Designed miniproteins, single chains. Designs and how they scored, part 108

Each design is a single chain, and the fold is of that chain. pLDDT is the mean over its residues in the fold that is shown.

## One batch from the design tools (miniprotein)

Design m3997
Fold by ESMFold2-Fast:
Structure m3997 (fold): chain A 80 residues (1-80)
Amino acid sequence: MEKRKEFLQEIGRFLSRVVELIKAGKPADEIIAEVRRELERLQEKYKDDPEFVEKAQRIADTVIEAIKAGKPPQVVIEDR
């Protein structure tokens, strides 16, 4: 129960950080690099839970695709 709540909070912080980078006018490559670093951190932290590892990968892939398409990450997350 606590681990799922922690995971969701981590994802929320990660997404907020991505939005801040977009608002700061950072180039797409820099934002994508940050997304990849956070994905690696989350996969290592939650490596004992394949469900969380898979969800982190899907969220990161979705965010990267949104950035490449010039769309805000929040819109893509609601398209589960």
Scores: mean pLDDT 74

Design m3998
Fold by ESMFold2-Fast:
Structure m3998 (fold): chain A 82 residues (1-82)
Amino acid sequence: SEKLRKEGEKLLQEGGDLRDKKKDYEEAARLFEEAARLFEESGDYKGAAEALFNLSVAYVDLGDLEKAKEYDEKAKELKKKA
């Protein structure tokens, strides 16, 4: 669905702003996770991989290295399907 893809893009941008400008890593992680879900539902594996990579970076900033690694690996796997 183009609507799901566009909503994913919006959440990806908002999450990036929260992470980079406001340093609100917890809210950024929430938006990146929702963006990844919407991209996967729309079949946009490239968008999903980008959202999951940003989610991984947010977890690094939160100090959760295990979740960061998990989402980084998932992003790499989805990128191979793109």
Scores: mean pLDDT 86

Design m3999
Fold by ESMFold2-Fast:
Structure m3999 (fold): chain A 79 residues (1-79)
Amino acid sequence: MRERAEAARERGEELFRQGRYEEALREYKRALVLDPDYAEAYYNAGLVLEAMGRHEEARRMYERALELDPEFERAREAL
């Protein structure tokens, strides 16, 4: 499960770099279906949502990442 979730996260990161935000968000959502406890995928989804101007949805993603991993410094700094 986690290995496939990691692959989906990597595809999302590549799509994000290309500016393909909706496709990147779908890949991160796929990663979360494969591994619901994947804090980094919540954080990456937050970054995409911020780039799309969806700041409140991004904040909720960062909060969920911190709920799963309270020591996730990058997610805490994004809030």
Scores: mean pLDDT 85

Design m4000
Fold by ESMFold2-Fast:
Structure m4000 (fold): chain A 68 residues (1-68)
Amino acid sequence: SAADELRTSLTELFETESEEFVLTAGKVLLKHGSPEAREILKEVFEEHKDRFSKEQIEEFEKALKEAE
């Protein structure tokens, strides 16, 4: 499904790119993506939280809340 393909692509992005690039790309998706894409992004972010600093986590969680 398109959702499964997006989840796979986001997982690869979170595992292969720099933390700053991932957060920037994620914020773009939150601003311009569908509600389904935002939920998938949130799930992938939660699975990779240990990769990010506390400040980066707080910044992204704020962006997630503002996108609601």
Scores: mean pLDDT 81

